# Designs tried in a protein design run: designed miniproteins, single chains, continued (5). Part 11

Each design is a single chain, and the fold is of that chain. pLDDT is the mean over its residues in the fold that is shown.

## One batch from the design tools (miniprotein)

Design m16373
Fold by ESMFold2-Fast:
Structure m16373 (fold): chain A 82 residues (1-82)
Amino acid sequence: SEKQRKIVLLLVATEIRIIGIELDGGSLEEVQRLAEEAAERAEALGAPKEAVELLREAGRAPSIEEARRLVREAAAAVDAAS
């Protein structure tokens, strides 16, 4: 569906942006903000509750590595629910 495609693209774009922030020496706070914005957008698109919760957890993650892992898990949860 179009909603499913938009959710997948949102999560792929979010992971790529996090990787970009990490490579450029950006802040954890930027990554946390990006993940929280992704959670809000995913929820609005009707993403599975598990995926939204993982994105919100990424928004509170103690490191960029952990945030990226949680975003990747959110993408897997979306694929599993499809």
Scores: mean pLDDT 86

Design m16374
Fold by ESMFold2-Fast:
Structure m16374 (fold): chain A 68 residues (1-68)
Amino acid sequence: SSELEKLTNKLKELGLSDKDAEEIAKKGLEAKRTFGPEKGANYLAMQLLRRGVSREDALKIAEFLKSL
């Protein structure tokens, strides 16, 4: 599976729609590629927090992004 598929599936497990999960996953991976893993993870966590995901879950997904 691609990095995009792995991240999209993790976001779907958090209750995001298919469309939102894929869009946020793409942007998170782009941010990681452009700004590095720490800034990419922070961007992803911020997007999830804005959507009402808990801080704990947002940070777990951000760490998962770093591992990809």
Scores: mean pLDDT 86

Design m16375
Fold by ESMFold2-Fast:
Structure m16375 (fold): chain A 68 residues (1-68)
Amino acid sequence: SLHKELIELAKEGYKAKLEGNKKEAIEHYEKAKKIAEKILEEAEDEAVREGAEKAIEDLEKLIEELKK
């Protein structure tokens, strides 16, 4: 499922961040963001849409923080 793929990519990004691999962490978070965007596009429920929008926002903040 897209939800499982999103969680997996976010976890891999976090692991890369903990290992000090900023570039790898950014790559995983950007992939996770694309999955969250697909969830948002396919969302038929308002709660799922809201969750996907929050995931996108959180991932964008994580990516920008790592680029500094």
Scores: mean pLDDT 86

Design m16376
Fold by ESMFold2-Fast:
Structure m16376 (fold): chain A 60 residues (1-60)
Amino acid sequence: EREEVNLRLIKAVNGLIDALDAGDSEAVAKYEAELRQIAAEHPEYAPAIDTLVAQLKADA
């Protein structure tokens, strides 16, 4: 039912991790925007997305 959203989340999260590891600020902004868009379209995912993004950026 929500499989498409889960695949989009996985791709965006993996992209953000790779961008942070590479120090690519443009790619980081791109994947953050993708995650924010998913949160806006699916507000039930917003708290989890916000927590995940904050945690990944804290470790970078």
Scores: mean pLDDT 78

Design m16377
Fold by ESMFold2-Fast:
Structure m16377 (fold): chain A 58 residues (1-58)
Amino acid sequence: MEKWEQFKNTLTEKLKAGHVPSREEIRELLEELFGRKPGDAEIDFAMEVAKRLQKNLA
């Protein structure tokens, strides 16, 4: 599974469980998946992905 697909799947599971991840939680997830600290642009992109997934699940 691609790392971004894995990230989206993890996010979807959290959202279905009623947990909306914070920016800090998104940063932590990206760091765990990619093995490096993400840049602000990467975190911003991931936050937009999270918002899109949340709207699609509502």
Scores: mean pLDDT 78

Design m16378
Fold by ESMFold2-Fast:
Structure m16378 (fold): chain A 86 residues (1-86)
Amino acid sequence: DPRKKAEELLKKGKEALENGDYDTAEQYFREALKIAEEIGDKKLIAEAYYGLSQVYRKKGKLDEAGEYFKKAMEIYKEIGDTSFEK
């Protein structure tokens, strides 16, 4: 099930990010993004972009972090996810 695989990869990415394993987190979020794009799941695509934005922020790559954050917010607004109204 590609959707469940992407969701599990997003979970692993978040766990790696919390543990300071930024390279591992980036890998999981990129794998989740690839699957999410292949299945066309906009919510999972947005969640993967948001995860990548956090990874790049922690790595001090603020311009890349901002680009991924904007991509995530754009998709969240399109799908009606109001959790980003801040």
Scores: mean pLDDT 85

Design m16379
Fold by ESMFold2-Fast:
Structure m16379 (fold): chain A 85 residues (1-85)
Amino acid sequence: DVEERLRALEAEIERAAAESRERAFLLAAGMVIGIVEVYDPERGAKLRAEMEKYAAENPELAEVMREADRFMERAAAVMREMLEA
């Protein structure tokens, strides 16, 4: 159920925001990049590469960047399902 998956993503971002606005922002950015990649794979890949470059320059963010990568995958999956409907 798309609605259930969307609620799960929203709840995780809200939880992240309670801990750190930066963490919540990076997770949200991951979601947006995942969505863009479904509509425009070339632009999505370019945005992902920029995020990977930022992660390499900021190794202290490695954990949150791994979470953002998972959020990209989850958001892309939800968006693909929505487009099929």
Scores: mean pLDDT 81

Design m16380
Fold by ESMFold2-Fast:
Structure m16380 (fold): chain A 72 residues (1-72)
Amino acid sequence: SEIEDGVAAIHLAVGNLALKKGDYDGAIESYEKAIELATDPELRQTAYRNLAEAYEKKGDFEKAEEWRKKAE
């Protein structure tokens, strides 16, 4: 629903802030919550791409590639 996507967007924003601060584990957790709640394909794809970036920043290149593929 629109409410679930709204909450997912908040988790995405929290993840983005964590990523900017260098809190990669916090970013991953927030993006995973966004994906769990998101029903909008665009919002889900954005969360997958951002999750891939968080894994790449953490040095987990295998997980980064996996999530990047799920985005598209």
Scores: mean pLDDT 85

Design m16381
Fold by ESMFold2-Fast:
Structure m16381 (fold): chain A 72 residues (1-72)
Amino acid sequence: MQKKIEELKARLAELRAEMQAIAREVRAEVAGASDDPQEEAELVGSAIARRVAALGDEIGRLEEEIAELEAA
């Protein structure tokens, strides 16, 4: 049981690191961007939002699985 929890926590950490990397990229892009067309910015924002949502769903799924294993 513990070994599986450790594996899931390691995978969760990887996904969280990826989400943090995306957040840093978005922040840097917003801070640097001043000439991007509004339409292009909205399209990029939508794609990033979908990727963040997908990562959030996977993170939530792993957190629930870890919680269930820790509760057992």
Scores: mean pLDDT 72

Design m16382
Fold by ESMFold2-Fast:
Structure m16382 (fold): chain A 89 residues (1-89)
Amino acid sequence: KTEEYDRLVEKGMKAYNEGNYEEAVKYFEKALEIDPDPAPWVLWLLARAYEKIGEYEKAAEYYRQAADRTLSPNLAEAFRKKAEELEKK
C-alpha cells in the first residue's frame, strides 16, 4: 500500500471512532480511489459509517462487498443479513 492509502484509512478510523461518520465516509472513499481492492474490514467500516448517516442503500452495498471478500463464513453471513435489513428501511 502507499503511504497515502494508510493515512486515509487511519483518518477514516479516527473520524469513525469520534462519531464523525460523514468525515469517515469521505476518508474511506478516498482510500478506495487508491486501492479498489481493500481489506474486508475497511469495507465493513465504510458500510457502518454510511449506516450511521442514514445512507442505507450505500451501507447495504458495502456490507455485501465486505461479505464477498471475508474468509470468515460467520462474518459473511452477518454482513449479508445486515444488508438485507438495511434494504427494508
Scores: mean pLDDT 83

Design m16383
Fold by ESMFold2-Fast:
Structure m16383 (fold): chain A 61 residues (1-61)
Amino acid sequence: LPPLEIKDPELKKEAEELEKEYEELKKKADETGDPKLVARAVGTALRKIGLAVDDYLAREG
């Protein structure tokens, strides 16, 4: 993934929480091979990207 920087402190905190959730889901998905956990991990990663894009657009327009 390209490096995305979040400057808003609230969005940065939310992104850090999503990163932690992603790491936990990825670990469980790797251990179990459960396609539901894989899909959830991907969804969490996309949500984190969405926060970075939202922060960028709010700052740059």
Scores: mean pLDDT 76

Design m16384
Fold by ESMFold2-Fast:
Structure m16384 (fold): chain A 60 residues (1-60)
Amino acid sequence: SREALEQELERLQREGVRAVIAGDLATAAEILRRMAELHERLGDHEHAARLRQQADRLLA
């Protein structure tokens, strides 16, 4: 459901922030990619593309 996807996105956002603060960029990038998958399921392809770009930038 849309509501379940939105709740998962909120959880992933909190985990992503913690990963960045901890300096775990590989985990943060994986979280961003997972968030992009959820945004694609919500039909938000532009947001998904931006999240993937952010993940790539973290590992550059």
Scores: mean pLDDT 88

Design m16385
Fold by ESMFold2-Fast:
Structure m16385 (fold): chain A 100 residues (1-100)
Amino acid sequence: SALEQIEKGAELGKKAIEESTNPTARAGGRAALSGAMTALKHRDKLTDQQLQEVGNDSLAGGELALKGAETGDIRVGIAGALNGIGAGALVYLKTGEPIL
């Protein structure tokens, strides 16, 4: 489900922060966690279609942030951050609620 994707994205983003001393990987993890947490807090204000989009972005953000942390690939970490930012931005644009 979209909710499970958002929760998994948050979990993976948190792992990226915890498992890396690399500032870029940690930034990617924080962005992914922020986007996923924003989505979880305001999920009741999103349509089913918006929730699916946010779920996809949150999961992708977390997966890429963790992969960036594990591999040291800065480009993968940046892709994770952009997906996490995308999830948070979508929630903000659709609900008016601030990004966490």
Scores: mean pLDDT 82

Design m16386
Fold by ESMFold2-Fast:
Structure m16386 (fold): chain A 90 residues (1-90)
Amino acid sequence: DLAEALTRALREARERLEEALEEAERRGAEKAARAAREAIREVEEALARAEELAAEAAAAGMTAAEVVEGVRRSTEAALERIRALAEEEA
């Protein structure tokens, strides 16, 4: 069930990014907070298109595990960037 796996991964990504946003706002890290809001917006857009994105991934021969791994890697990259920006604003 590729659509369910994608939706679950995207919801987890949104939660982690929302936590990063709260930390950035707590620290007054404006650039990090902006990056977090942009990443959250991208995840919300993907959630709105989850059925379509899942169909595209299936057509490309991707497995649910590959799609979930892709979301996880993108989320980790975004979190790393947000953290780096917060550290630079210290």
Scores: mean pLDDT 87

Design m16387
Fold by ESMFold2-Fast:
Structure m16387 (fold): chain A 89 residues (1-89)
Amino acid sequence: MAKAEALAEKLAKELGLKDPKAIEKLKEALLLLREAYEAERAGDLEKALKLAIEALELIKEAASTSDSEKAKELKKEAEEAIKEAKELL
């Protein structure tokens, strides 16, 4: 598979992200999601959940920089997921 950076750039284009800082936040979010997945596989569900929340916050911030319909939907989905994840802690 392509590097996380390449995936972030593809997603940024699909979401209409033009701000380089927003694209960097998306890259960081993808790396945190990878760490969350590895923590889950290791059985550290609390660490996985905390990393996932941090990633979702970055996705929400990145999506907030675009007026595209896809970015607005992603922001809403990230806000809902953050709320649900925090209720599990």
Scores: mean pLDDT 80

Design m16388
Fold by ESMFold2-Fast:
Structure m16388 (fold): chain A 66 residues (1-66)
Amino acid sequence: MSEEEAEKRLERMIAQLQALPADQRPLAVELLQREYGLSREEAEAILDGRASEATKRKMLEALLAK
């Protein structure tokens, strides 16, 4: 997968996860931890729209490694 393709997929997924109802937030956190190796705090930052560029880069690298 190209970096540009992975970046577009990541943007769509983050937007979808942020749009989830509050009762599904624990499932979104678990998904981010399992698939991207994020900590719970990093996963919560993604969902709150407060993620650092380092956290987003970590997710991008995980996508590119697959």
Scores: mean pLDDT 79

Design m16389
Fold by ESMFold2-Fast:
Structure m16389 (fold): chain A 115 residues (1-115)
Amino acid sequence: SADELLDALIAAERAHLAEVRALADRTGNPLLAELAAAEEEAIAALETIRADASLSDRQKLELALEIETGLIARIRELTAELRARGEDPELVAAVEAHLAAEEARRAALEAALAA
């Protein structure tokens, strides 16, 4: 169901947020703090969509896809800025791995909408 898929997505986003916060704490990098804030906003939006009993399953998935698409765009923007600032290649690679995980989640939402 859409609710089960959203619950899984929210849980994955919360785990990802914990990793980004840990990375921000270790590096002191303000761009990672901005990424954490963007992920917190996305989680809050997904939780609001999940809780809304007036929305159909299809509407929930469509709105979740919009939230995920916006988050991916923000992560790409921050990754480009990290590279432009000459940040540690291992730090950039960690953020790129997170971007790949987000793109996989968006693909799962797109697949659910196509079914």
Scores: mean pLDDT 86

Design m16390
Fold by ESMFold2-Fast:
Structure m16390 (fold): chain A 80 residues (1-80)
Amino acid sequence: MAAKKAEELIRKAEEALERGDYEEALRLLREALEYAEKAGAPKELLDRIIDLANRISRSEDEEIALRATMLAMEAAALKA
């Protein structure tokens, strides 16, 4: 079930972020967004992805911050 997979990936991304593993967190959130889209883009899942991506976008690593910003924008576009 796509929604359940997205929820699992979001949880793993939260764990990666708590460890400071921003690259793994971004990879997991990108995968979570793909499953959320397959699940019909439920607002709750998109909002969680956007929130976590915005947290990562505060990184001092410009490349990581840019990737996170792009992910948040893509998730927000699915709500439009």
Scores: mean pLDDT 85

Design m16391
Fold by ESMFold2-Fast:
Structure m16391 (fold): chain A 55 residues (1-55)
Amino acid sequence: SKDDEIKKILEQAKKLSPEERKQLANKALLEGVKETNPDLSDEEVAALEAALQKS
């Protein structure tokens, strides 16, 4: 399950441009942080989202 998910992400990343790969990584990071920290505040979510978009 997790191995298949990782392989799918890596396969998609290889097909993407550097900029698209960065966007995919940012989205995955935000999603992972929200899953790890379900008590994350709205301010923290907004700040992280803004930081990822700038990066």
Scores: mean pLDDT 72

Design m16392
Fold by ESMFold2-Fast:
Structure m16392 (fold): chain A 62 residues (1-62)
Amino acid sequence: MNAITEEEINDALALIAYGIFLATTPDPRKAAEELRRYADTLPNPGIAERLKRIADELEKEA
C-alpha cells in the first residue's frame, strides 16, 4: 500500500465524480456542464482543474 499524495487524491476524486455524473447523467453534454458547475464550487483548485478538463473531453465526444 502506497502513501497517497494530494495530487493522486485529486485525480481519484475527479475520476470518481466523472463516474458518478456519467452514471446518473447519460447525456455527456449535460454531464460536462454539471462537472464544470461542481468544479466551480470546490475550494481545491487541483480537483477543480481536473474536473474541468474531463468536462472539456466529454463535450468533445458528445
Scores: mean pLDDT 68

Design m16393
Fold by ESMFold2-Fast:
Structure m16393 (fold): chain A 78 residues (1-78)
Amino acid sequence: SVSQLAQGIADAVSKATSILNKDPNDEKNKEEARNVLISELQSLGISKEDAEKIADGLLNDTGEMSLQIQKILDRQRQ
């Protein structure tokens, strides 16, 4: 369901954010957070391309992340 997908995305983002917050300036930690988020999102059935857009949004622009998540959820409502 859309609600289950939304919760799964929220959990994946929370997990990646927790990794990132351990050391936000460490490039290795940023890469780990990005890779974990992409992997978790793909396990929810999100494409690699969409997962990468969400992950890039988390690292660079929170507004872009929210927009990409909303776009995915809107597709699932159809």
Scores: mean pLDDT 79

Design m16394
Fold by ESMFold2-Fast:
Structure m16394 (fold): chain A 109 residues (1-109)
Amino acid sequence: VAEAQDRVVEAAEKINKLVKLSPEARDEINRIVVEGARKTIDAAEKGDLEAAQKYASEAAQRVTDIIVEEAKKNNPEKYEEVKKLAREYGQALRDLLVATAKDIAEESK
């Protein structure tokens, strides 16, 4: 979990240097992450790791899409660079949520 958390922070810092996310986009990303985490945790507590992985992947993809769209609108010259970093951020977020779900499922049995 800690390693995946560090990767999320590193990717977020790199993205923030290249693209300025609007307050609206930041609020939407936060909402998606919180909702995705809650669904992932709920599924994991029920022992449904397949559903937990699906919710984690869905949240990660949606967040990636928002970052890419913001870059295309606000920093089109950095679009390709931000797209790569957004994918790295999404993967790190998915890995963090999946690792958390696995820990919860092990504890809940």
Scores: mean pLDDT 80

Design m16395
Fold by ESMFold2-Fast:
Structure m16395 (fold): chain A 83 residues (1-83)
Amino acid sequence: PSENELTLAVYELAGAAALVTGDYAGAVEYYTKALEIDPNNAVALTNLGEALAKLGDLEKAKEYYQKALELDPSNERAKANLA
């Protein structure tokens, strides 16, 4: 893997760990860094939206869910979170 691919994987893993442990602020930080490397990552966009929603930033969460659905219309998590 390239340096960017490896760094992306590290941020995605750290973000997922933060999200499942309830460190929503940490999840926002790690997924934001992942999206700086790969801005079209629908999974990272959805997970960032979920972390923002947990922090109470529903407008930002909605923005990221909409972008995730534009990239992957089959993303059931983003669809559910917009309903």
Scores: mean pLDDT 82

Design m16396
Fold by ESMFold2-Fast:
Order: sequence, then structure tokens, then C-alpha cells
Structure m16396 (fold): chain A 103 residues (1-103)
Amino acid sequence: MEEDRKLADEYEKKAEEYIKQGEKALSNGDTEKAVELYRKAAEYYAQAATWYLNAGDPERAAHYFRKAAEYLEKAAEVSTDPELQKAYREGAERFRALAEAVA
């Protein structure tokens, strides 16, 4: 659907904004804020993927589920909290599995 694609594009742009904010937080030494911003980016990429899937574009959905996994891995890498590291890595594995399932 055209509306579903527009919504997917909006979520994609939001994810990109959060990534930019996360990179700035990292450069400023605010690792806790960077972790939350990368987590939000992953969440918005996952939402974009879902809307692309609803629009009948499973290849693009798979691409954005992989992006969601990528930014959860980055959140885990930046985090100093072992419990958050584990949770984010598990989340990344789930998004990679979703990407493979829809492609």
C-alpha cells in the first residue's frame, strides 16, 4: 500500500535521526544516552520493516529487520551493563531470524 510505504519511510527517517543523536552522544562521552538512542533506532527500523512487509515488500522488510539487529548489536557493544548487553544481543538474533523468515 502507498500509505504503508509512506509510514515505513517515516519510521526509517526517525531511526536515522536517532542514530545521528546516538553518534553525537557517544562523541560527548554519554554512553548511557547513546545506548538508549541506538535501541530506539533499532525499534524504529523494526517498525519500518513491519510496514514494508504490510506494503508487500518482504525484501525491503528483511533489510530493515537486519538494520534493527545491527543497531541492537551496537547498543550492546556500547553498553557497560552485562544484562542489557545480553538482552540487546538476544533481540538482535530475533530480528536476524525475522529477516531470514520474511525474505
Scores: mean pLDDT 87

Design m16397
Fold by ESMFold2-Fast:
Structure m16397 (fold): chain A 80 residues (1-80)
Amino acid sequence: EAEALRRRLEELLAAFEAALAAGDLAAARAHLAAASETLGRLVALLVAQGREEEARRLHAEVLERVRAAVEEAGVEEQLA
């Protein structure tokens, strides 16, 4: 389950980054929303398994990745 959610999260983040690079903000928002939902499920699962440090690190890493991608695309305000 955790591995499947990690794979799904990576796919959604890659799709989000590709949409930003293409200037497709509607697609980027949709992928970001799906990635946020998947991240929430994965974090909840890791916490339930006693893996709170991994959950915290994963959450921070994903937020930084999203922030960096948004900053690079120049759409920080639109995706805040």
Scores: mean pLDDT 82

Design m16398
Fold by ESMFold2-Fast:
Structure m16398 (fold): chain A 92 residues (1-92)
Amino acid sequence: VEELLEEARAGNREALERLVDLAFDYIKQGKVDEAAKLLKEAIRVAAENGDYVLATSIAFWGLAVAEEFRLQGKEEEADKILETIREALKSI
């Protein structure tokens, strides 16, 4: 994770996309807190690199995941993802 973050911060878009994939794998495993941290960092790094299209796409994917959790009655998990996305977007 740390190595992918360093590569992504250096402008490696593929490393950033791998971080997003890892976040969704954590979602599938029920590791919501770990997924939220990765999504927040991925959004911030994309924006810092000037890739606002990717930053907004990652945020949109996070919102879709939160809605899916809410539809399954997992309100706490949904709220965690939503607040994480909101905080990341405010920090841009």
Scores: mean pLDDT 80

Design m16399
Fold by ESMFold2-Fast:
Structure m16399 (fold): chain A 84 residues (1-84)
Amino acid sequence: MKEKLRREAAVKLTAASILAIGALFGYEKGLLSKEEALKELEKAIELAKEAIELAREAGDEELVKLGEEQLKKIEELKKKLEEE
């Protein structure tokens, strides 16, 4: 069970990172509006939060720490974009 939770956490955290990178790249290239990019960043935040919860349930402290660092970065990027 814990191994499955760890795997699911890792998948969600990876998805969150890909969404965040894609949102920023799309915005910078003019492929996404500011509002569309913010919506994708919000989805990335929710995935990162879910990943952290699953990692905690799995007892994977390293994955929890990695998830919390990624969540903080995505939240900072969203706030910066909102203030543009």
Scores: mean pLDDT 86

Design m16400
Fold by ESMFold2-Fast:
Formats: sequence, C-alpha cells, structure tokens
Structure m16400 (fold): chain A 87 residues (1-87)
Amino acid sequence: LSERLRAEIDVGIAIITAATIKVAIENSGDKLSLEDVENIRKTLEKLRARLDEIEARFPELAGSVAAARQTIDEAEKLVDEVIEKLK
C-alpha cells in the first residue's frame, strides 16, 4: 500500500474504532471496570497520535482527520462520564 492510502485507511480505522467504543459504552458503560476505561483511554490516545501524524504529513486529509477527531471526542466524553460514576 502507498503511505497515502495507508493514511486514509488509518483514518477510517480511527472512525470505526471510536464509533464502536462509543456504542459499547452506551450499551454497557455500567458494566465497565476502571481497567476497561483505562484501556479504552489508551486506545483513543493512540488513535489521536496517529491522526496527528497523518495531518502533519498529508494536510489534504485534514477534513477526514477532523471527522475522526470528532468521533474520538464523542467517545472520550462518554468515557469521562463512566469515570465520574466509578468515583
């Protein structure tokens, strides 16, 4: 795969992963342990780091990266709500 095509695929993976996490938390947030929440946070942080690399290298993908970041922001908001309930 070209690096540019790999970047587009990785943006898609970030969107799908963040959206899947969001759905999982909405359906089962009350069953998540603190360890589950920490692992989800680490996953979202890794996705953000990859998106930062993609935007820096391929500025033309900024729109797609912004959409992926929005989905991650929505997932992180739900993660923060679960953390508040675990305290």
Scores: mean pLDDT 86

Design m16401
Fold by ESMFold2-Fast:
Structure m16401 (fold): chain A 50 residues (1-50)
Amino acid sequence: MMASAEALLEQITDEAERAELRELLESEDVTKQVGAALRAIGILLDEELA
C-alpha cells in the first residue's frame, strides 16, 4: 500500500532515516519495500516511547 507507506515516512523525524527508507520503498524490489515498511514502523514505535 503505497499511500500507507508514504504516511509512515512522513512521521519519521530523522531526515536521514526517512530518506534511506524512501529510497528502499521506491525500489522495484518487493523484499526491500517490505523490509523498509517494517523498519519504519519500528522507528516510529521507538520515537513514540522515547
Scores: mean pLDDT 70

Design m16402
Fold by ESMFold2-Fast:
Structure m16402 (fold): chain A 71 residues (1-71)
Amino acid sequence: MDPDRAGPPERVASEEAAEAFRATVAELEAEGRRVRQVPEAEAHTAEAARLLARVLAGDTEVAAEAQAAAR
């Protein structure tokens, strides 16, 4: 792990969005549904990608939504 690769606040917000996606997948697994259905897996991936894109564009509101989704 290289600390010189640490980025600006945008990086932190992007990491939170990625964590929200992983948390959603873990919840589906815990519910016993499992991410076997392609449509559900694709929907979650698309949502995470959109949140990341908006955060990278500097949208503070979407960053707050990503944080709420993670908690």
Scores: mean pLDDT 58

Design m16403
Fold by ESMFold2-Fast:
Structure m16403 (fold): chain A 85 residues (1-85)
Amino acid sequence: ELAKKAYEEAKKKLDETYQEAIERVPSVAPEVRKLYEEAKKKIDELYNKARAATPELQKKLVDEMKKFVDETIERIRRLVEEALA
């Protein structure tokens, strides 16, 4: 359940960030979409590993997923802010 909750939250954050970015700056859509798709693939991989892992390893994988998602969101936000400057 913890891994599934973290995964669904990560997907929601990525989806929201992607939609906000392309609405604010359509010209960065191709680059933002690339980051978004790469992130979705990564969290899918981490979630699949987590659901088959021991509880200890699952916690580590969930932490890696959260960190990766936060880093990707910051990269997308930075791209949007730079384009609007």
Scores: mean pLDDT 85

Design m16404
Fold by ESMFold2-Fast:
Structure m16404 (fold): chain A 58 residues (1-58)
Amino acid sequence: MDELAKASQEMAEEIRKLAKEAGVKPADIYPGVTATPDMTPEEIKEKAIENAKKQIEK
């Protein structure tokens, strides 16, 4: 399995869980991250989750 595809699925599930726990719509979360060639799929996933958390937090 492609590691980037796996990380993307895991990222989507974590963001969906965070949105549900915070009482916001998953569609209202924009986990935008600029990927560089040196970033691993796991690092991209972690940054996207951090961005989602920042949007959910006050």
Scores: mean pLDDT 70

Design m16405
Fold by ESMFold2-Fast:
Structure m16405 (fold): chain A 114 residues (1-114)
Amino acid sequence: SDAEKAVEYAEKAAEYARRAAELAEADPALPEAVRAEIVTLLEAAAAYAREAAAYLKAGDFEKALRYLEAAEAALRAALGLARQTPATSPEIVREIEKALEYLRKAKEYAEKAK
């Protein structure tokens, strides 16, 4: 179903955001303040995407979409910081971009599931 696809993609978005956070935390080239901010934003994005998946499972599509929007804002902020920081590993950027791709798919299927 569209709702099941929305859950699957929201959970994948959370996983890629978590992977990006782990890569950022492990990147010795990132300045400490920038690393902390990117990690915080990516952890927030993962948490919001997981909350969205829980609301999708409960059939609360309006709350789910609000949490997907919050996750997208956090991912875009993290991506902006990563791109502005020359020392950022390209792998971190790729994992954030994958999280955003899955989040967009989650939003599309959540809208169809209403």
Scores: mean pLDDT 90

Design m16406
Fold by ESMFold2-Fast:
Structure m16406 (fold): chain A 92 residues (1-92)
Amino acid sequence: SMKEIIEKIRKLIEEARELIKEGKYEEALEKLEEALKLLAENAAKLPEEELKELLEEILKLVEEALKGLGLEEYIPEVIERAKGMVEQARKA
């Protein structure tokens, strides 16, 4: 179900947000990677506005986690790759 997939993605986002608050940045990135993978796998089935909202939320938390790890220099590359992956999956 699309609703169940969206709920799972949102749950992973909230879990990642809590891990970031605790300073558990690597664990947060693992949750965000799972959320991004689910989003990409279902990109063609999601409304564009909802897809964009979920992607932007994931990418914002990825940026926060990478900054927490001292990996700020990698943020542009990681963000561009993630955006490209979801866009390509939607068009396939």
Scores: mean pLDDT 86

Design m16407
Fold by ESMFold2-Fast:
Structure m16407 (fold): chain A 60 residues (1-60)
Amino acid sequence: SPLVEPLLKAAKAHLEKGDYETAIAGARASLRLDPDNEEARKILAEAYKKMGKTEEAEKL
C-alpha cells in the first residue's frame, strides 16, 4: 500500500532515535491499513523489546 511505506519508514526512524512510543504508533497505524504486514509487526516487536516489554513483543 502506498500509505504503509511512509509510515513504516517513519516508524523505523523513530525506533532508531529511541522514540519507541512514536514507533509503536506508526507500526500500529500500518497494521490497521495492512494487518498482514510483517515489517510493521517486526517494528512493534523491536520497540516493545527495547522498552523491556518482552512478553508483548512475543505475542505478536
Scores: mean pLDDT 80

Design m16408
Fold by ESMFold2-Fast:
Structure m16408 (fold): chain A 61 residues (1-61)
Amino acid sequence: SLREQVQLAVTQASKAIANGADVDKVLADLRQRLTELGVPPAQIDRYLAAVKKNADFIKSS
């Protein structure tokens, strides 16, 4: 399902950041993937914000 594909993409993005990937590059890639899946722009912004918040939490802790 679309929801499952989105969930996997978000999980993979968070995992890449935890493994030391560049946050800006990961967010740009995630945005492209979600756009390709047909996710509405407002929902994409929400997912990117969540991933960024998790990245800040992992990096600061």
Scores: mean pLDDT 81

